# Designs tried in a protein design run: designed miniproteins, single chains, continued (4). Part 91

Each design is a single chain, and the fold is of that chain. pLDDT is the mean over its residues in the fold that is shown.

## One batch from the design tools (miniprotein)

Design m15144
Fold by ESMFold2-Fast:
Structure m15144 (fold): chain A 79 residues (1-79)
Amino acid sequence: MVDELLETLDNLENVLSTVPGSEEAVELIRQAKKAIEEKDYESAIEYLRKAAELVRPVDPALAKTLEALARDLEKLLEE
């Protein structure tokens, strides 16, 4: 599950890196990946939610994907 999440985030990072003006969102995804590797899921959730807000005006579908990943991490934190 965590490996699949990290793979999804890697793919999203690559997609966003081709979108002008998304450098801050890309950096937040990188911070989220690092936090997941450190098992700091609370920080990872915050980074993913912030990235989703930044992406929402440009790509609402991608923002929803980032929000869904944050919710998946929240479930892991609370279980």
Scores: mean pLDDT 79

Design m15145
Fold by ESMFold2-Fast:
Structure m15145 (fold): chain A 80 residues (1-80)
Amino acid sequence: MAAEAERRLEEALRRAAEWLVEHSKAKGSELTLEEALELARLAAEGVDYGVYPSELDPLVAELREVAEEARRAIAEARRA
């Protein structure tokens, strides 16, 4: 079910983006939800955007795992 996998990926990206927004506020910097969502997408694609703290490592690992599952489900749906 590609649609469900895509929805799960979008939810994981949103969760990561919300964490980044709250983390940036705690560090005294302003990060919009849109900017945080873009950073989360880059992290999911394995791009080094150079600004995520080490505290994000477990969330980035989870996000990449969910993204890989979504890519596999989409590829299978397209093949079927």
Scores: mean pLDDT 66

Design m15146
Fold by ESMFold2-Fast:
Formats: C-alpha cells, structure tokens, sequence
Structure m15146 (fold): chain A 63 residues (1-63)
C-alpha cells in the first residue's frame, strides 16, 4: 500500500538523521521509539506528524 511505502521512506529518513546526529546506541534507542510510532500510524498525516516530532526532538537535543 502507499502507506507502507511512505513508512519505509520515513524510517530511512529518520535513521539517516539520527545516525548523523547521535551516537550509535542513542540512534538505535530513538529508532526503536520511531518504529513503534510509525507502526501505529494509520494515515499519511499521522506519519508526517510523527516524522516532524522526531526530527524536532533531535534538533532540540543538539541545541
């Protein structure tokens, strides 16, 4: 489904951002959280909100 493809893209993008900004252990921990949130998404809008929230969390940690 289109949603499944969007989840794969979101997962890849989040993984990239997390690995660029955090340690390997921290990135793995955040990805576990991201996987739970992404799996719970039932619409593209929910998926987009989750991605934005996760990116904002990483940006705040770097500030």
Amino acid sequence: SDLEVLKLVARAELSRVLRENLSEEEAERYMADADRRLDAATTPEELQAIVREMVAEVERAMA
Scores: mean pLDDT 80

Design m15147
Fold by ESMFold2-Fast:
Structure m15147 (fold): chain A 75 residues (1-75)
Amino acid sequence: SLEEYRRRAQRLANELVELKKKLDEIMKKMTPEQKEKAYRKFRDFSNRIALALSERDFERAEQILEEMKKYIDEL
């Protein structure tokens, strides 16, 4: 349903905002080279999530978000 779509999309958007804040805090202690790598990875994950959402593949979008969380937690 459209309501289910909006609810899932909003949840993903909220989690992306929180992950970006967390990444920004971690990056304050990084070298310029590490920051560039982290920004590229974040952009890649965000683009993959956007593609999955455009295809209404919420399961894939959520899987990519979990990969993104794991990447940030391992920084």
Scores: mean pLDDT 86

Design m15148
Fold by ESMFold2-Fast:
Structure m15148 (fold): chain A 100 residues (1-100)
Amino acid sequence: SAEEEVLARLREIVEEFARRVTEAVRAGDYEAAVRLAREAVEQIRELRRENPDASPAVQAVMDYAETLFRRLAELAREGRLTEADVEAARQALLDKIDAT
């Protein structure tokens, strides 16, 4: 379904973001981590724009993803973002996608 396709794309965004931001954190590249989080937020906004009729449940998952990505960006700006923070956000988002 169209809803399943949106959730599949959201999963791809989450997993690619987690992979790349973990690499940036391992390298101590917090500027790259902030940029990657900003790019992920823009990808969610584009996904929402392309799917204006998405169900409230799918919209709620996209809102949750934006909130977590912004939180990771804030931690990265402070030089405090850890691999554990990234993994916790990844798992929380994948759990929400699977429950939708």
Scores: mean pLDDT 89

Design m15149
Fold by ESMFold2-Fast:
Structure m15149 (fold): chain A 89 residues (1-89)
Amino acid sequence: MAAELEEAVREEAPAIADRLIALGEETGDPELIRLGEEIRANAEDALKVVEAVGEALFHKALKEGKVDPEEVREKVREELERFRRLLEA
């Protein structure tokens, strides 16, 4: 189980980091860029990656006000449910 989670994080972390950095460059948000770089640097730390992604989503949604906090909550919950499924499998 841990190995599958680690593999998923290692494989997807670079893409997630790149996406966050791209969003940061589009919106001019240095916090998103910083979080993306932290994910990139800690790609092998699955928990750190997941936490950083969650923080980035909340930060962006709240700061820009483009999405309702409840919608962000639903998305984060969906991601957490996915990870929970992986743990159970």
Scores: mean pLDDT 70

Design m15150
Fold by ESMFold2-Fast:
Order: structure tokens, then sequence, then C-alpha cells
Structure m15150 (fold): chain A 73 residues (1-73)
């Protein structure tokens, strides 16, 4: 559905931005990244990869699942 694809593209942009912001924050710190920061960075990367795959393959079910996971973060 076009509405789902549009929402998925918006979520993809947000995932990319949040991942960039978190990575920059980690780099700016004089301390090693926390376990929580590493887990969040990995989760954002996982969701971004899954959503890109869903959009490329037209997998509406996967796209909806990733969007729901993102909304719970």
Amino acid sequence: MEELRKKAEEVLKKLQQERRDLFNRIRASDKPPSKEEIERLNKLKELQTKLRHALASGDDELAEEVIKEYEKL
C-alpha cells in the first residue's frame, strides 16, 4: 500500500538520523560506549536493514513489523 510505503520511508529516514546522532555522541565521549548504547546502535542498524529490505522487496508485512518495533523504541 502507498501509505505504508510512505510511512516506511519516513521511519527509514528517522532510523538513519537517530543512528547518526547516537554514533556521533559515542565518538564525542571520552569514555567507551555503554552496553545500552551499543545495543541501541545495533537495534537501529537492524531495523534500518530490515526496512530497506522490506521496501526493496515489497514485503508489506515486514515493513509493518519494523515500523511497530520502531514506534516501541
Scores: mean pLDDT 80

Design m15151
Fold by ESMFold2-Fast:
Structure m15151 (fold): chain A 80 residues (1-80)
Amino acid sequence: SVAAEKARIREIAERAKAEVREAAAAGEIDEEVAEKLIELADALVAYFEAKLDGDEAKAAEYAKKVAELQKEIAELVEKS
């Protein structure tokens, strides 16, 4: 079901965010990069949920946010 797929996507994202937070706490990744990766995970969840709902306007909104965050992360990694 769509609801089950949304739950699975959220579960995967929460695990990924936990790993990012742990890596930042251990000093393995810059905290600013970690913050943007967490925002990217949330934006990707919103994007896929909008796609599953057939909400193309919402999906387009989050696709733009994903692209913006990917650019910001690339720039931060280059500065580090």
Scores: mean pLDDT 88

Design m15152
Fold by ESMFold2-Fast:
Structure m15152 (fold): chain A 63 residues (1-63)
Amino acid sequence: KIEEAIEKYDVDGDGTLTPYEALQVLLSFGVSEERAIELIKKYMDEDGTLSFEQAKEAAEEGL
């Protein structure tokens, strides 16, 4: 499940991912590095982080 992968890489357990953590999630699902970076940039907040929901949407779009 996408949710399980996000939880694994969300080391803080706060439901917020850094771009690096979101990249690891997307790569684990077979998304290419270039595509993953594009999706992360598309879904990240103004402060440069992704919520759990934004990371999930990025992974689902990348599949």
Scores: mean pLDDT 73

Design m15153
Fold by ESMFold2-Fast:
Structure m15153 (fold): chain A 81 residues (1-81)
Amino acid sequence: SAEEKLKKIEKTIEEISKTHPEAAKVLRDMLLGARTHSIRVTGKFDPKEVVDILEDSLRTVVANMGGELQEAAKKVLESIK
């Protein structure tokens, strides 16, 4: 479910924060942005919409960024396959 995917995302970001705290912060900010978009634009929190927005953002990071952030984004995407 989307709720289970969100829990996996949060757990994966927490694990990343132990080794790559700056990358984890960027990922948390992206997750907050997805939540804020859902709530602010539609007035409702929808876990599926948040996951879909975040997955698209993470795929963009993997395609265009390098280093620790790219590897961190890959780990989050892999956690929700």
Scores: mean pLDDT 81

Design m15154
Fold by ESMFold2-Fast:
Structure m15154 (fold): chain A 65 residues (1-65)
Amino acid sequence: SMQDLKDHVMKLANELQNELSDDETAEALKRMGDVIQESLAEGDSPEETIEKVEKVYKEFLKEVS
């Protein structure tokens, strides 16, 4: 559901804020936001959008680790 997408994004945002700098968190949130917008515009379900957001989140963490 759209609520599950919002809850999941909020959870990831909180984890980013606890683990990364403010600048890194802002960049990660921008990339996640761009992916959400693109995924939903392409007609993906909220569940498919969550999977794409998770991929971007994990890729970003590898870049900054």
Scores: mean pLDDT 84

Design m15155
Fold by ESMFold2-Fast:
Structure m15155 (fold): chain A 68 residues (1-68)
Amino acid sequence: SPLERFRKGVDAVLEVIEELRAAGVRLPETFAQWMLDEVRRAGEALGVPEAELERALARLREAIKQAQ
């Protein structure tokens, strides 16, 4: 389903962010914002329920914050 593909994609992005953080890589704010904007656009285009989309974006924002 589109929702399952979206969740899998978000989990993969979260794993990459955690690995980059563990390696000492800092994410630039402009890149982080672009990524969040693209995830929102993809979720909206796939018809992901608003609650699931906002939850995914909150998880990504927290992971990014920890990598900055």
Scores: mean pLDDT 83

Design m15156
Fold by ESMFold2-Fast:
Structure m15156 (fold): chain A 90 residues (1-90)
Amino acid sequence: DMAEELLKAADELERTAEEAAKRGMSEDVVKLVKEAAALARLLAQRKPPSSVLKQLIELIGEVIRALKAGDEKKVKETVKRIFDLINKAA
């Protein structure tokens, strides 16, 4: 179930953002990531096409990698891509 997989990805995204905050990542970046996780959960409930679910899961994975690397610029850029995808799917 790709919707269930997206929910798991959103949960990991939020946890990773909280861990990044503890390491000193800026509050504005952490807030953007948490907003992306919340929107991904809302979209999962609307049962979007599997292609949209797959793209969101892949983008969330990229944000998680960037958070673990401490790359705030890449986090912001990839989160913007998540917002753009969700906006197009809504």
Scores: mean pLDDT 86

Design m15157
Fold by ESMFold2-Fast:
Structure m15157 (fold): chain A 80 residues (1-80)
Amino acid sequence: MKEELLEFLKKLSPKEIVEYLKLQVERLKDAKAPEEVIKKMEELTKKAEEAYKKGDEKELLKYAEEFIELLVEYNKKSEE
């Protein structure tokens, strides 16, 4: 799952990566995820958007990968 999501992100344009992260944050809000999780995901999304605005694709991918890692870990923990 994690590797498949990371490969998927690398196929997206920088703008599409930011839009994908925003969509995942909205899904977490709809699922009533803990406020701390939502805030952390929103922070990473904002950092990714700033990297996109600067044209720094490496920083954008870094924040997107951190976002995916936290999303996967949260999903695993919520199943326990």
Scores: mean pLDDT 79

Design m15158
Fold by ESMFold2-Fast:
Structure m15158 (fold): chain A 58 residues (1-58)
Amino acid sequence: MEKEFNRKSIKNLLAQSRWYKSQGRDDLANINADNAIRLGKIINDEDLIKEAEEIKKE
């Protein structure tokens, strides 16, 4: 399903964002987190949006 594909894409963006945070690359982490928030809003997945916002606060 398209929604499941979008969830996988968001999870991949979240994983990349967390990895960039661990490397001190806040610039790239924030880009990936912002993309995850945007896609999460499109599929109306509040949990994924919240996870992306939490990564940006770290």
Scores: mean pLDDT 81

Design m15159
Fold by ESMFold2-Fast:
Structure m15159 (fold): chain A 61 residues (1-61)
Amino acid sequence: SAAEEVELLLRIAAHEFSKLSREEAEAAAQKLLDQVRADPRFSEEQVAAFERALREAVAAV
């Protein structure tokens, strides 16, 4: 499902961001957000939730 794909992308992002500098994590987060925004399977609400979670993941770096 789209929700399961969002959760998987967030888990992958959190794992990958732990290996990156903050600048690299910000760039990776932007690419992931653009990918999710371009996918019509995701609702506007799901995209907004994903963006918030990505910001938290980047802030943790």
Scores: mean pLDDT 78

Design m15160
Fold by ESMFold2-Fast:
Structure m15160 (fold): chain A 76 residues (1-76)
Amino acid sequence: MDLVDKALELIKQKKYEEAVKLFEEALEIAEKNNDVDFLRYLADTLGGLYRKLSSDKSVPQSILDRIRELRSRAGR
C-alpha cells in the first residue's frame, strides 16, 4: 500500500518515471505473493490513472504506454 500511495504523490509532482518504477515494484511484490486482491487494486488504480493522464498533453506517450502495460499485467 505505501508504495502505491508514494507513486500517486509522485504523479501529482509530475515525477512520472519515479512513479512508474514504484508501481512496477508494487506489481512484482503482488505477483510474488499471489495477492489477487492487491493485483485487482493495482489494475483499478492504474486504469483510473491512465484515463486521467491520457487527457493531459504534457504527459509523455512512453509513460502512458508503460502504465497501460502495468495495468494489463495486474489485470490478468
Scores: mean pLDDT 83

Design m15161
Fold by ESMFold2-Fast:
Structure m15161 (fold): chain A 73 residues (1-73)
Amino acid sequence: SHMEELRRRLEAGRQALADAQADYDKAVETFKKLSEEGKKLTPEEAENLIKEGQDILDRAQGRLARTQAAVAA
């Protein structure tokens, strides 16, 4: 029973890590798209758009780092 629970927890951890990695990859693509779009905007609009993209990326990076630490522990 304990070994079956451990196996399920390891499977859940691998799934969570895969999901966090996918979210990070999507956030990187979103940041790239927002940065490219910002080149066509006013300086103030570009700054706001880049900040939005950076916030998305920072959240995804934080989730990935926390998930990696949890799986490694």
Scores: mean pLDDT 79

Design m15162
Fold by ESMFold2-Fast:
Structure m15162 (fold): chain A 70 residues (1-70)
Amino acid sequence: MLSFEDIKKLAEELGISIDTAMKAVELAYLLLKQGKSLDEVAREIAKELGISYETAKKIVEFVHKKLKEK
């Protein structure tokens, strides 16, 4: 599970709100656990939260990396 500090850092680096970063991280975690590809998850998050695909992709890659570290 990502810490609040990790989510706060992501929000600051990507120029989005902490609330948006939290929702994006939760969706990324859920969808990646369902076996969806990084691209599919990034597109879904971009659509659901109204953020750019590039921003969503960075969030998804970060969550995926953290999931592999366990």
Scores: mean pLDDT 81

Design m15163
Fold by ESMFold2-Fast:
Structure m15163 (fold): chain A 78 residues (1-78)
Amino acid sequence: PKELEEEFQKRLAEIQATLDAGVANKDVALVQEALAQAEKLLAEIEALRQGGAPISESLLEEARKLLAEAKAALAALS
């Protein structure tokens, strides 16, 4: 359980770094990449939770927040 939580936290941080870089450089393609990765991560977390995996609500909320931030960033750049 700790390994899975640590893996998702690491992936959240990596996607956030990609998003931050995209926003800083006004790189639409990089922001789109971050958005796609955030959507995939959230889908994986939701699927695991539906299957009964002990995924924390805070991790799910962080993933949803990251997705919302990526969508907002893309809208602001487009």
Scores: mean pLDDT 84

Design m15164
Fold by ESMFold2-Fast:
Structure m15164 (fold): chain A 96 residues (1-96)
Amino acid sequence: MAEEEAKKRGEEYTKKMAEDYLKQGNKKIAEAVKLSGKGAISNKEEAKKYFKEADELIDSLSKEEARKGVAAMTGTAIATIGEFTQSELEYRKKLE
């Protein structure tokens, strides 16, 4: 279902966003963004797995940083393929 061009675009978005968070010292958010990008271009069941792994990376962060991480993951999913944004929204609801 994922187009190669959409996949490449998603990978570029996740790379840039991950590099930005890495420069801020947020390695866990950077990795979570990468996992969200993979989830966004995957089928629905694989997407849930990647989003769960991303969520686990931010579990030990402060509440504020965790929310920032979820926002970054959601933004990445929307930028890559909006159809899978519903999975990110469900994870965000659990994080609250």
Scores: mean pLDDT 64

Design m15165
Fold by ESMFold2-Fast:
Structure m15165 (fold): chain A 85 residues (1-85)
Amino acid sequence: SEAAALYQALEERYQPIYEENPTEETKRKIALDVLEEQIKLLEKQLAEEPSEELEKLLERLKIVKDLMTKKKVPPEEAVEIAAAK
């Protein structure tokens, strides 16, 4: 599923955030930094090799970022919401 693919893409980078018991604000900041890095890498990949599947993934990651920054949604919930769209 697209939800599983999106979760897998972010999972490896999000797991360390929860292992160190940082504050909720710190967790959000780290998750956002990881997400922004993923978006930049994917944008670079798409510029070199266009792919409809990767373009859809990029748009979903941008939705996750918007939910986290503008709507203050937790990272895991933001991923689930973005995957459902």
Scores: mean pLDDT 68

Design m15166
Fold by ESMFold2-Fast:
Structure m15166 (fold): chain A 75 residues (1-75)
Amino acid sequence: MYTMEEILENLDRLREAAEALAKRENFPTDVVEAIRRILEEAGRALAAAKSVDQALAVMSRAYREIAELIAKARA
């Protein structure tokens, strides 16, 4: 069962993983800034979330948007 605390920890881990990947693969500044913006917006949306289901939807969207940016940066 996922708690709000676990979801917030997952956001922090996602940020660390995205930063490590961007550094390793030397992503362009525009891509790095776009990833950072997605993570900041996810953090704000999580703070406003009224339920675990809303928080999970926020995380799902953030993962998808970051994955799309990474795929585009590698293409």
Scores: mean pLDDT 81

Design m15167
Fold by ESMFold2-Fast:
Structure m15167 (fold): chain A 79 residues (1-79)
Amino acid sequence: DELEKKKKELEEKAKEARREMILYEASEGVYVMGEKVLELGGGSEEEIEKYRERAREYREEAERKRKEYEELLEELKKL
């Protein structure tokens, strides 16, 4: 019963980490597309760079959440 509780807590944390990973990946994609739109539309280098920086930030957040998700899955396997 205590093991079932721990399993549920880890499963919920893993679901949250996976959801956040997907949302950060989607956010990266939005800024990557925005960068391309600005390049095609003749946006300033300053505007393009702002979108690149934002895309990089979301990519880094997605990788952090990916590692968190993988660690939680390994903890679940040890139960």
Scores: mean pLDDT 87

Design m15168
Fold by ESMFold2-Fast:
Order: sequence, then structure tokens, then C-alpha cells
Structure m15168 (fold): chain A 105 residues (1-105)
Amino acid sequence: SREERIDRLAEVLKEVLGIDPEKFREALQLYDEGKDVEAMRKLLELIREALPSLTDEQLAAVVSAIMEGYETGDIDRVRRRLELIKTRSPEQVLAEMDAEAAAAP
């Protein structure tokens, strides 16, 4: 269900990035209300607060991974991508995400 998907994403974000699950849920609630811009802004703020050393490219990659996981339900893929963002070049992560999005929309 949507609720189970949110719960799994919140767990991944807490374990991998240290993001507060309740604040994450608030951001997704805004998205579900059709407030996509506000939701994206809140997600960016949460990620920046948790990981202040991230580049703009890394921030974009994290938000994209989270939103993709929410839409597809592939939470394991989100975990893998977040771990890669912490260890690999942000350019490599973004290129991989773009290629996968083009192959499986």
C-alpha cells in the first residue's frame, strides 16, 4: 500500500542518511496534496540538514531516488542509490539514474 511504501522509504532514509521519518512523511503528504514544488523544497531542506556537505548534483540525485522509489515501490533500489551517492561521484550516480529512467519510464 502507499502507507507501507512511505514507511519503508522512511526507514531507508533514517538508516542510510539519518533523516527524521516524521519530517519525511510531512514532505510526502504535501506531494500527495498536489503541492509538488513545496514537497520537493521540503525534501531538499531535509537532505541538506542531514547532509550539509552534499553538492547540488548529489541533492538532486537523492531527491530523484526518493521520488522514484515512492512511485515504483522499489525501496531496495532507493537504498542502493543512496549508498552509491555517499561513495561514488555524483556525476556517475546521476548518469546511471538518467539512463535507467530512459530505459524504464
Scores: mean pLDDT 75

Design m15169
Fold by ESMFold2-Fast:
Structure m15169 (fold): chain A 71 residues (1-71)
Amino acid sequence: SAEVGKKEGEALDKINEYVDKGIKAAEEGDAEKVREYGKKVLEAGVTGHSRTLGTRAADGLFNQAKELEKK
């Protein structure tokens, strides 16, 4: 999109990095670390597109942390 600037690209890169780290923390059973990366993903979005992707990814990480805490 002609409206996606450099800052949006940087936000998407950060979201992907934090999601990968959050997934790794979930595989290690670290619910607290998963929740921290969920927060970072949520904060990384800067436009509607990255905000939407960040919100969806953060929701997935927060749900995974809750499931880990049940065990």
Scores: mean pLDDT 80

Design m15170
Fold by ESMFold2-Fast:
Structure m15170 (fold): chain A 83 residues (1-83)
Amino acid sequence: SSRREELYERILEAALRILREEGVDAVTAKAVAEEVGLSQSTTSRLLRKLLTAQIPLSGRVKELFLELGVEIGVEELRAAVLK
């Protein structure tokens, strides 16, 4: 839904912002959660769904996810979510 898509957009934009401002080592589920005002467990769950393609990716969510993956690398992004 659009409401859920906006939430995924916020999560991915927060991750990109942290990456660009503080570097790759600062990109954690906790830091993203603090940026978007969610719990760490909720943020980790949503990031895991994105990384495992458990949700359909479309529009801006897909664009942001691909941009983040290009900048960090898929394995580094998975490591951040898996702790």
Scores: mean pLDDT 70

Design m15171
Fold by ESMFold2-Fast:
Structure m15171 (fold): chain A 97 residues (1-97)
Amino acid sequence: GMTPEEARKEYLILILEEEFGVKVDESASSFEVERLYARKLAEAGKLAMVAGDLPPTLESSLKRVKLLKEAVEKAKERGKRIVVEVEDGEVKETEIE
């Protein structure tokens, strides 16, 4: 099976390509993939934030990115910063002026 590092790299590439629309070069290192992912999260974080109890798993990373993308879209439509809080599987949305 894949090592945890290999599994994480492949999963982040899927998130980058499917959720952020970025093509990742086949020769990209795990470090380069992590840096690109961090940059995309930082760009989205200017308009929205996702907080709360998400386990430190690859599946939770995808859930966080999807919530962040939805919050960014709403932030652009409403002209306000959006904070999404996840608690006990429930999602609460707050607008900041």
Scores: mean pLDDT 77

Design m15172
Fold by ESMFold2-Fast:
Structure m15172 (fold): chain A 80 residues (1-80)
Amino acid sequence: SMEAVRQEIDSLLDEYFTIRDQILAETDVEKIKELLAQGTSILDQAITLADQNKDYLTAAKIGFLKLAGESEAWLRIKQL
């Protein structure tokens, strides 16, 4: 069901926000890059799941989150 799909997406987003918190606390550039790659992979899984279930609005929202998260991580690296 669409409700079950959204619960799976919510679980992926919870995992992503845990990684995002780690990125914001990390001071090693290479570790930030590794965490960014992990977070991006999780968001790509969530986008794919949303797209396959025709939840295009949720897929688009996660796409914006992915862009924002990547920008935030690179800005942080630039400041270290």
Scores: mean pLDDT 89

Design m15173
Fold by ESMFold2-Fast:
Structure m15173 (fold): chain A 98 residues (1-98)
Amino acid sequence: MAKELQELADQTIAALAAGDLERAFEYARKIAELLLELQKKGYDVEKAVNAPADADDVDRAIAKGYFALEAALEVFRAVGAEPEKIEELERMIEEVRK
């Protein structure tokens, strides 16, 4: 889980940097799915995002994945991506934080 989430976050950032919005969106969706699974297992995404840098590997992976989702949303807004994709990213971010 932690390693997979970190790898997906890195892949999302790389895709965004390459201008590959389709690939970035697919990775972002997988990150959201993993974050929701962790939330169901009792992990608090809100708490993990605010955790110190020396927090455990899972909390750091959660924070990294969450920040990759926010980065995807900001890039999609900045480049004028499809409104439906922006709305789906906003919904995914809201759902993992609730």
Scores: mean pLDDT 81

Design m15174
Fold by ESMFold2-Fast:
Structure m15174 (fold): chain A 113 residues (1-113)
Amino acid sequence: KPSKEEIMEKVKEVLLKFLEEVSKIKLKYLLEKNPDKPEEQEELVKKELEAWKEIVEITLEKLKDFSKEEFEEKVIYFVEHLKEVLIERYPEKAEEIEALAEKTIKEIKEIVE
């Protein structure tokens, strides 16, 4: 059986990959809407990605004392909430965002269970 630390590290990897894939969708959308300022869009997406990566690391550290069930629930809630916010902001990319979130949630459940 994997240790709690191994489970948390694998979940972290899945969340970071989700954030990176989301950042690609964001950049593509922003470049389509702002073709005259590509460098500004790239910088914005990079800064947002780094901020979200820090939030994920801090959140996972805080969740170390929770049960596996509570840990899974809180992490899934985070992904679902971020999905809803992103779909509202980038409705043209809703199908891609939904698919990524569902894949991410499934991978998290498989790691924790």
Scores: mean pLDDT 83

Design m15175
Fold by ESMFold2-Fast:
Order: sequence, then C-alpha cells, then structure tokens
Structure m15175 (fold): chain A 98 residues (1-98)
Amino acid sequence: MITPEELEAAVLLIQMAVELEIMKRGDKETVNEALERLVEIADRLAGLTGPYAARDLESALHILEEALKIGKEKNVDPETIKRLEDAIARLRARLAAA
C-alpha cells in the first residue's frame, strides 16, 4: 500500500534526478543553484519517511555523489560543496541506522 509519505518520497527522488540532469548541461551558476536545490530536496526526503527504506536512501545518496563530482569539476561555491558533503554524510548516517 502506497502511503502519502511514500508517494512524496518518490516525487522528491524524481526531482533530484531532474536536478542532476540539469547540472550535466549547466554552467557554473546553474550547477550551483541545482546543488542548493538538491540539498533542500534531500533534507526534505530524509524528513518524510521515519522508517526509511534503504533503497530510497541509496538512490538519493547516489544522486548526491554524482552531483558532488559535477560540482567539483565546475568549481562551484565552496560553501555549496560543503552543504552537499554534509547532506551526503547525513544520508549515510541514516542508512547505517536502518
């Protein structure tokens, strides 16, 4: 049975995937803005599903790790990179607790 929270989590994962695709084609400014949105979406995703499914956390983590690679290659704002690294650490900690 799909709960409203599970549906919202699926939508947020799709939004994260869209932001990653935008980053692949974007300039430095576009990539920086997409990274900020990815961090916000990831934090929202983590907040929705108390007993988080490992698969959802793993998918989000993969997207953030790919985004981090692109952000570093584009030399985006160091503060944005730090926020993304912190978000990755939070998701890894959540996955380890599951």
Scores: mean pLDDT 79

Design m15176
Fold by ESMFold2-Fast:
Structure m15176 (fold): chain A 70 residues (1-70)
Amino acid sequence: SSLDEEVNNAIKYLDELAKQLESLGDLDGAKEVRQLKDKLLQAQKNNDVVSQQQTLRQAANLYIDFQWKR
C-alpha cells in the first residue's frame, strides 16, 4: 500500500539520518532519531495505521527542525 511505501521510506531515511548525526558527534540527536525509527517499526509490525501516521508526522517535524535549528 501507499502507506507501507511511505513508512519503509521513512525508516530508511531515519536510519541514514541517525548515522549522519552519529558521524557529526550529535549522539543525543542520533538517539532521538533512532527512538522514532523504533516507534515507527513497532507501529508497522502491529499494523497500527493511526500510530504509523502519527509517527510519520513526528518524523517530518523532526526533519524540519533539523534543517532550521541544526
Scores: mean pLDDT 81

Design m15177
Fold by ESMFold2-Fast:
Structure m15177 (fold): chain A 90 residues (1-90)
Amino acid sequence: DVAELRAQLERARELAPKIVAEAEAAIAADPEGIVAEIANAGASPTAQAYKARAEELIAKYGGKEGLIAFVRARAEELLAQAEARVKAAE
């Protein structure tokens, strides 16, 4: 129901800035750790393929700063989509 969706959106609004800030700090402090974590997340592509993809994304988005900007933009887009879903369900 709409009330449940609104409650979830409010929790997301509270947590999203914190999660984004933590992700930005992690990417800035240890980009190699992020690459290793992506490689280890794989039940699908091989660890080597995940590492190559992570390196490609870092390069594509202008290094770690570009990747951080991409994460911020994606989080904002997801929140906007969640808000739109709540509005549409009203």
Scores: mean pLDDT 63

Design m15178
Fold by ESMFold2-Fast:
Structure m15178 (fold): chain A 102 residues (1-102)
Amino acid sequence: MVTLTIEARVTGDDPVEAVIQALKDAGAEILEIKREGNKVTIKAKFGDTDIEVELEKVSDREARVTITLTGTADSVQEAVEKILPAVAAAVDRLEYTRVDAE
């Protein structure tokens, strides 16, 4: 089992909602969305990959995002190949700040 953690900054119109919609459009099954002020935590599944997304609204046009994917190497790779392009298409700018693989 591998864990991939991606930290990024997203910019756009309503970036938190854009990321949530991108997860759905990519084919992720949303299990839970928890909203607490400027923070949103999403639990999702993509095939055999467990996904946790933490979003923190920095401004009306900017959010910090942490995506944690846990699964087999192949299932995590498939999830990344579907989800990251969908997020990039949904926002004006996607800047990776950290990518860690275990």
Scores: mean pLDDT 85

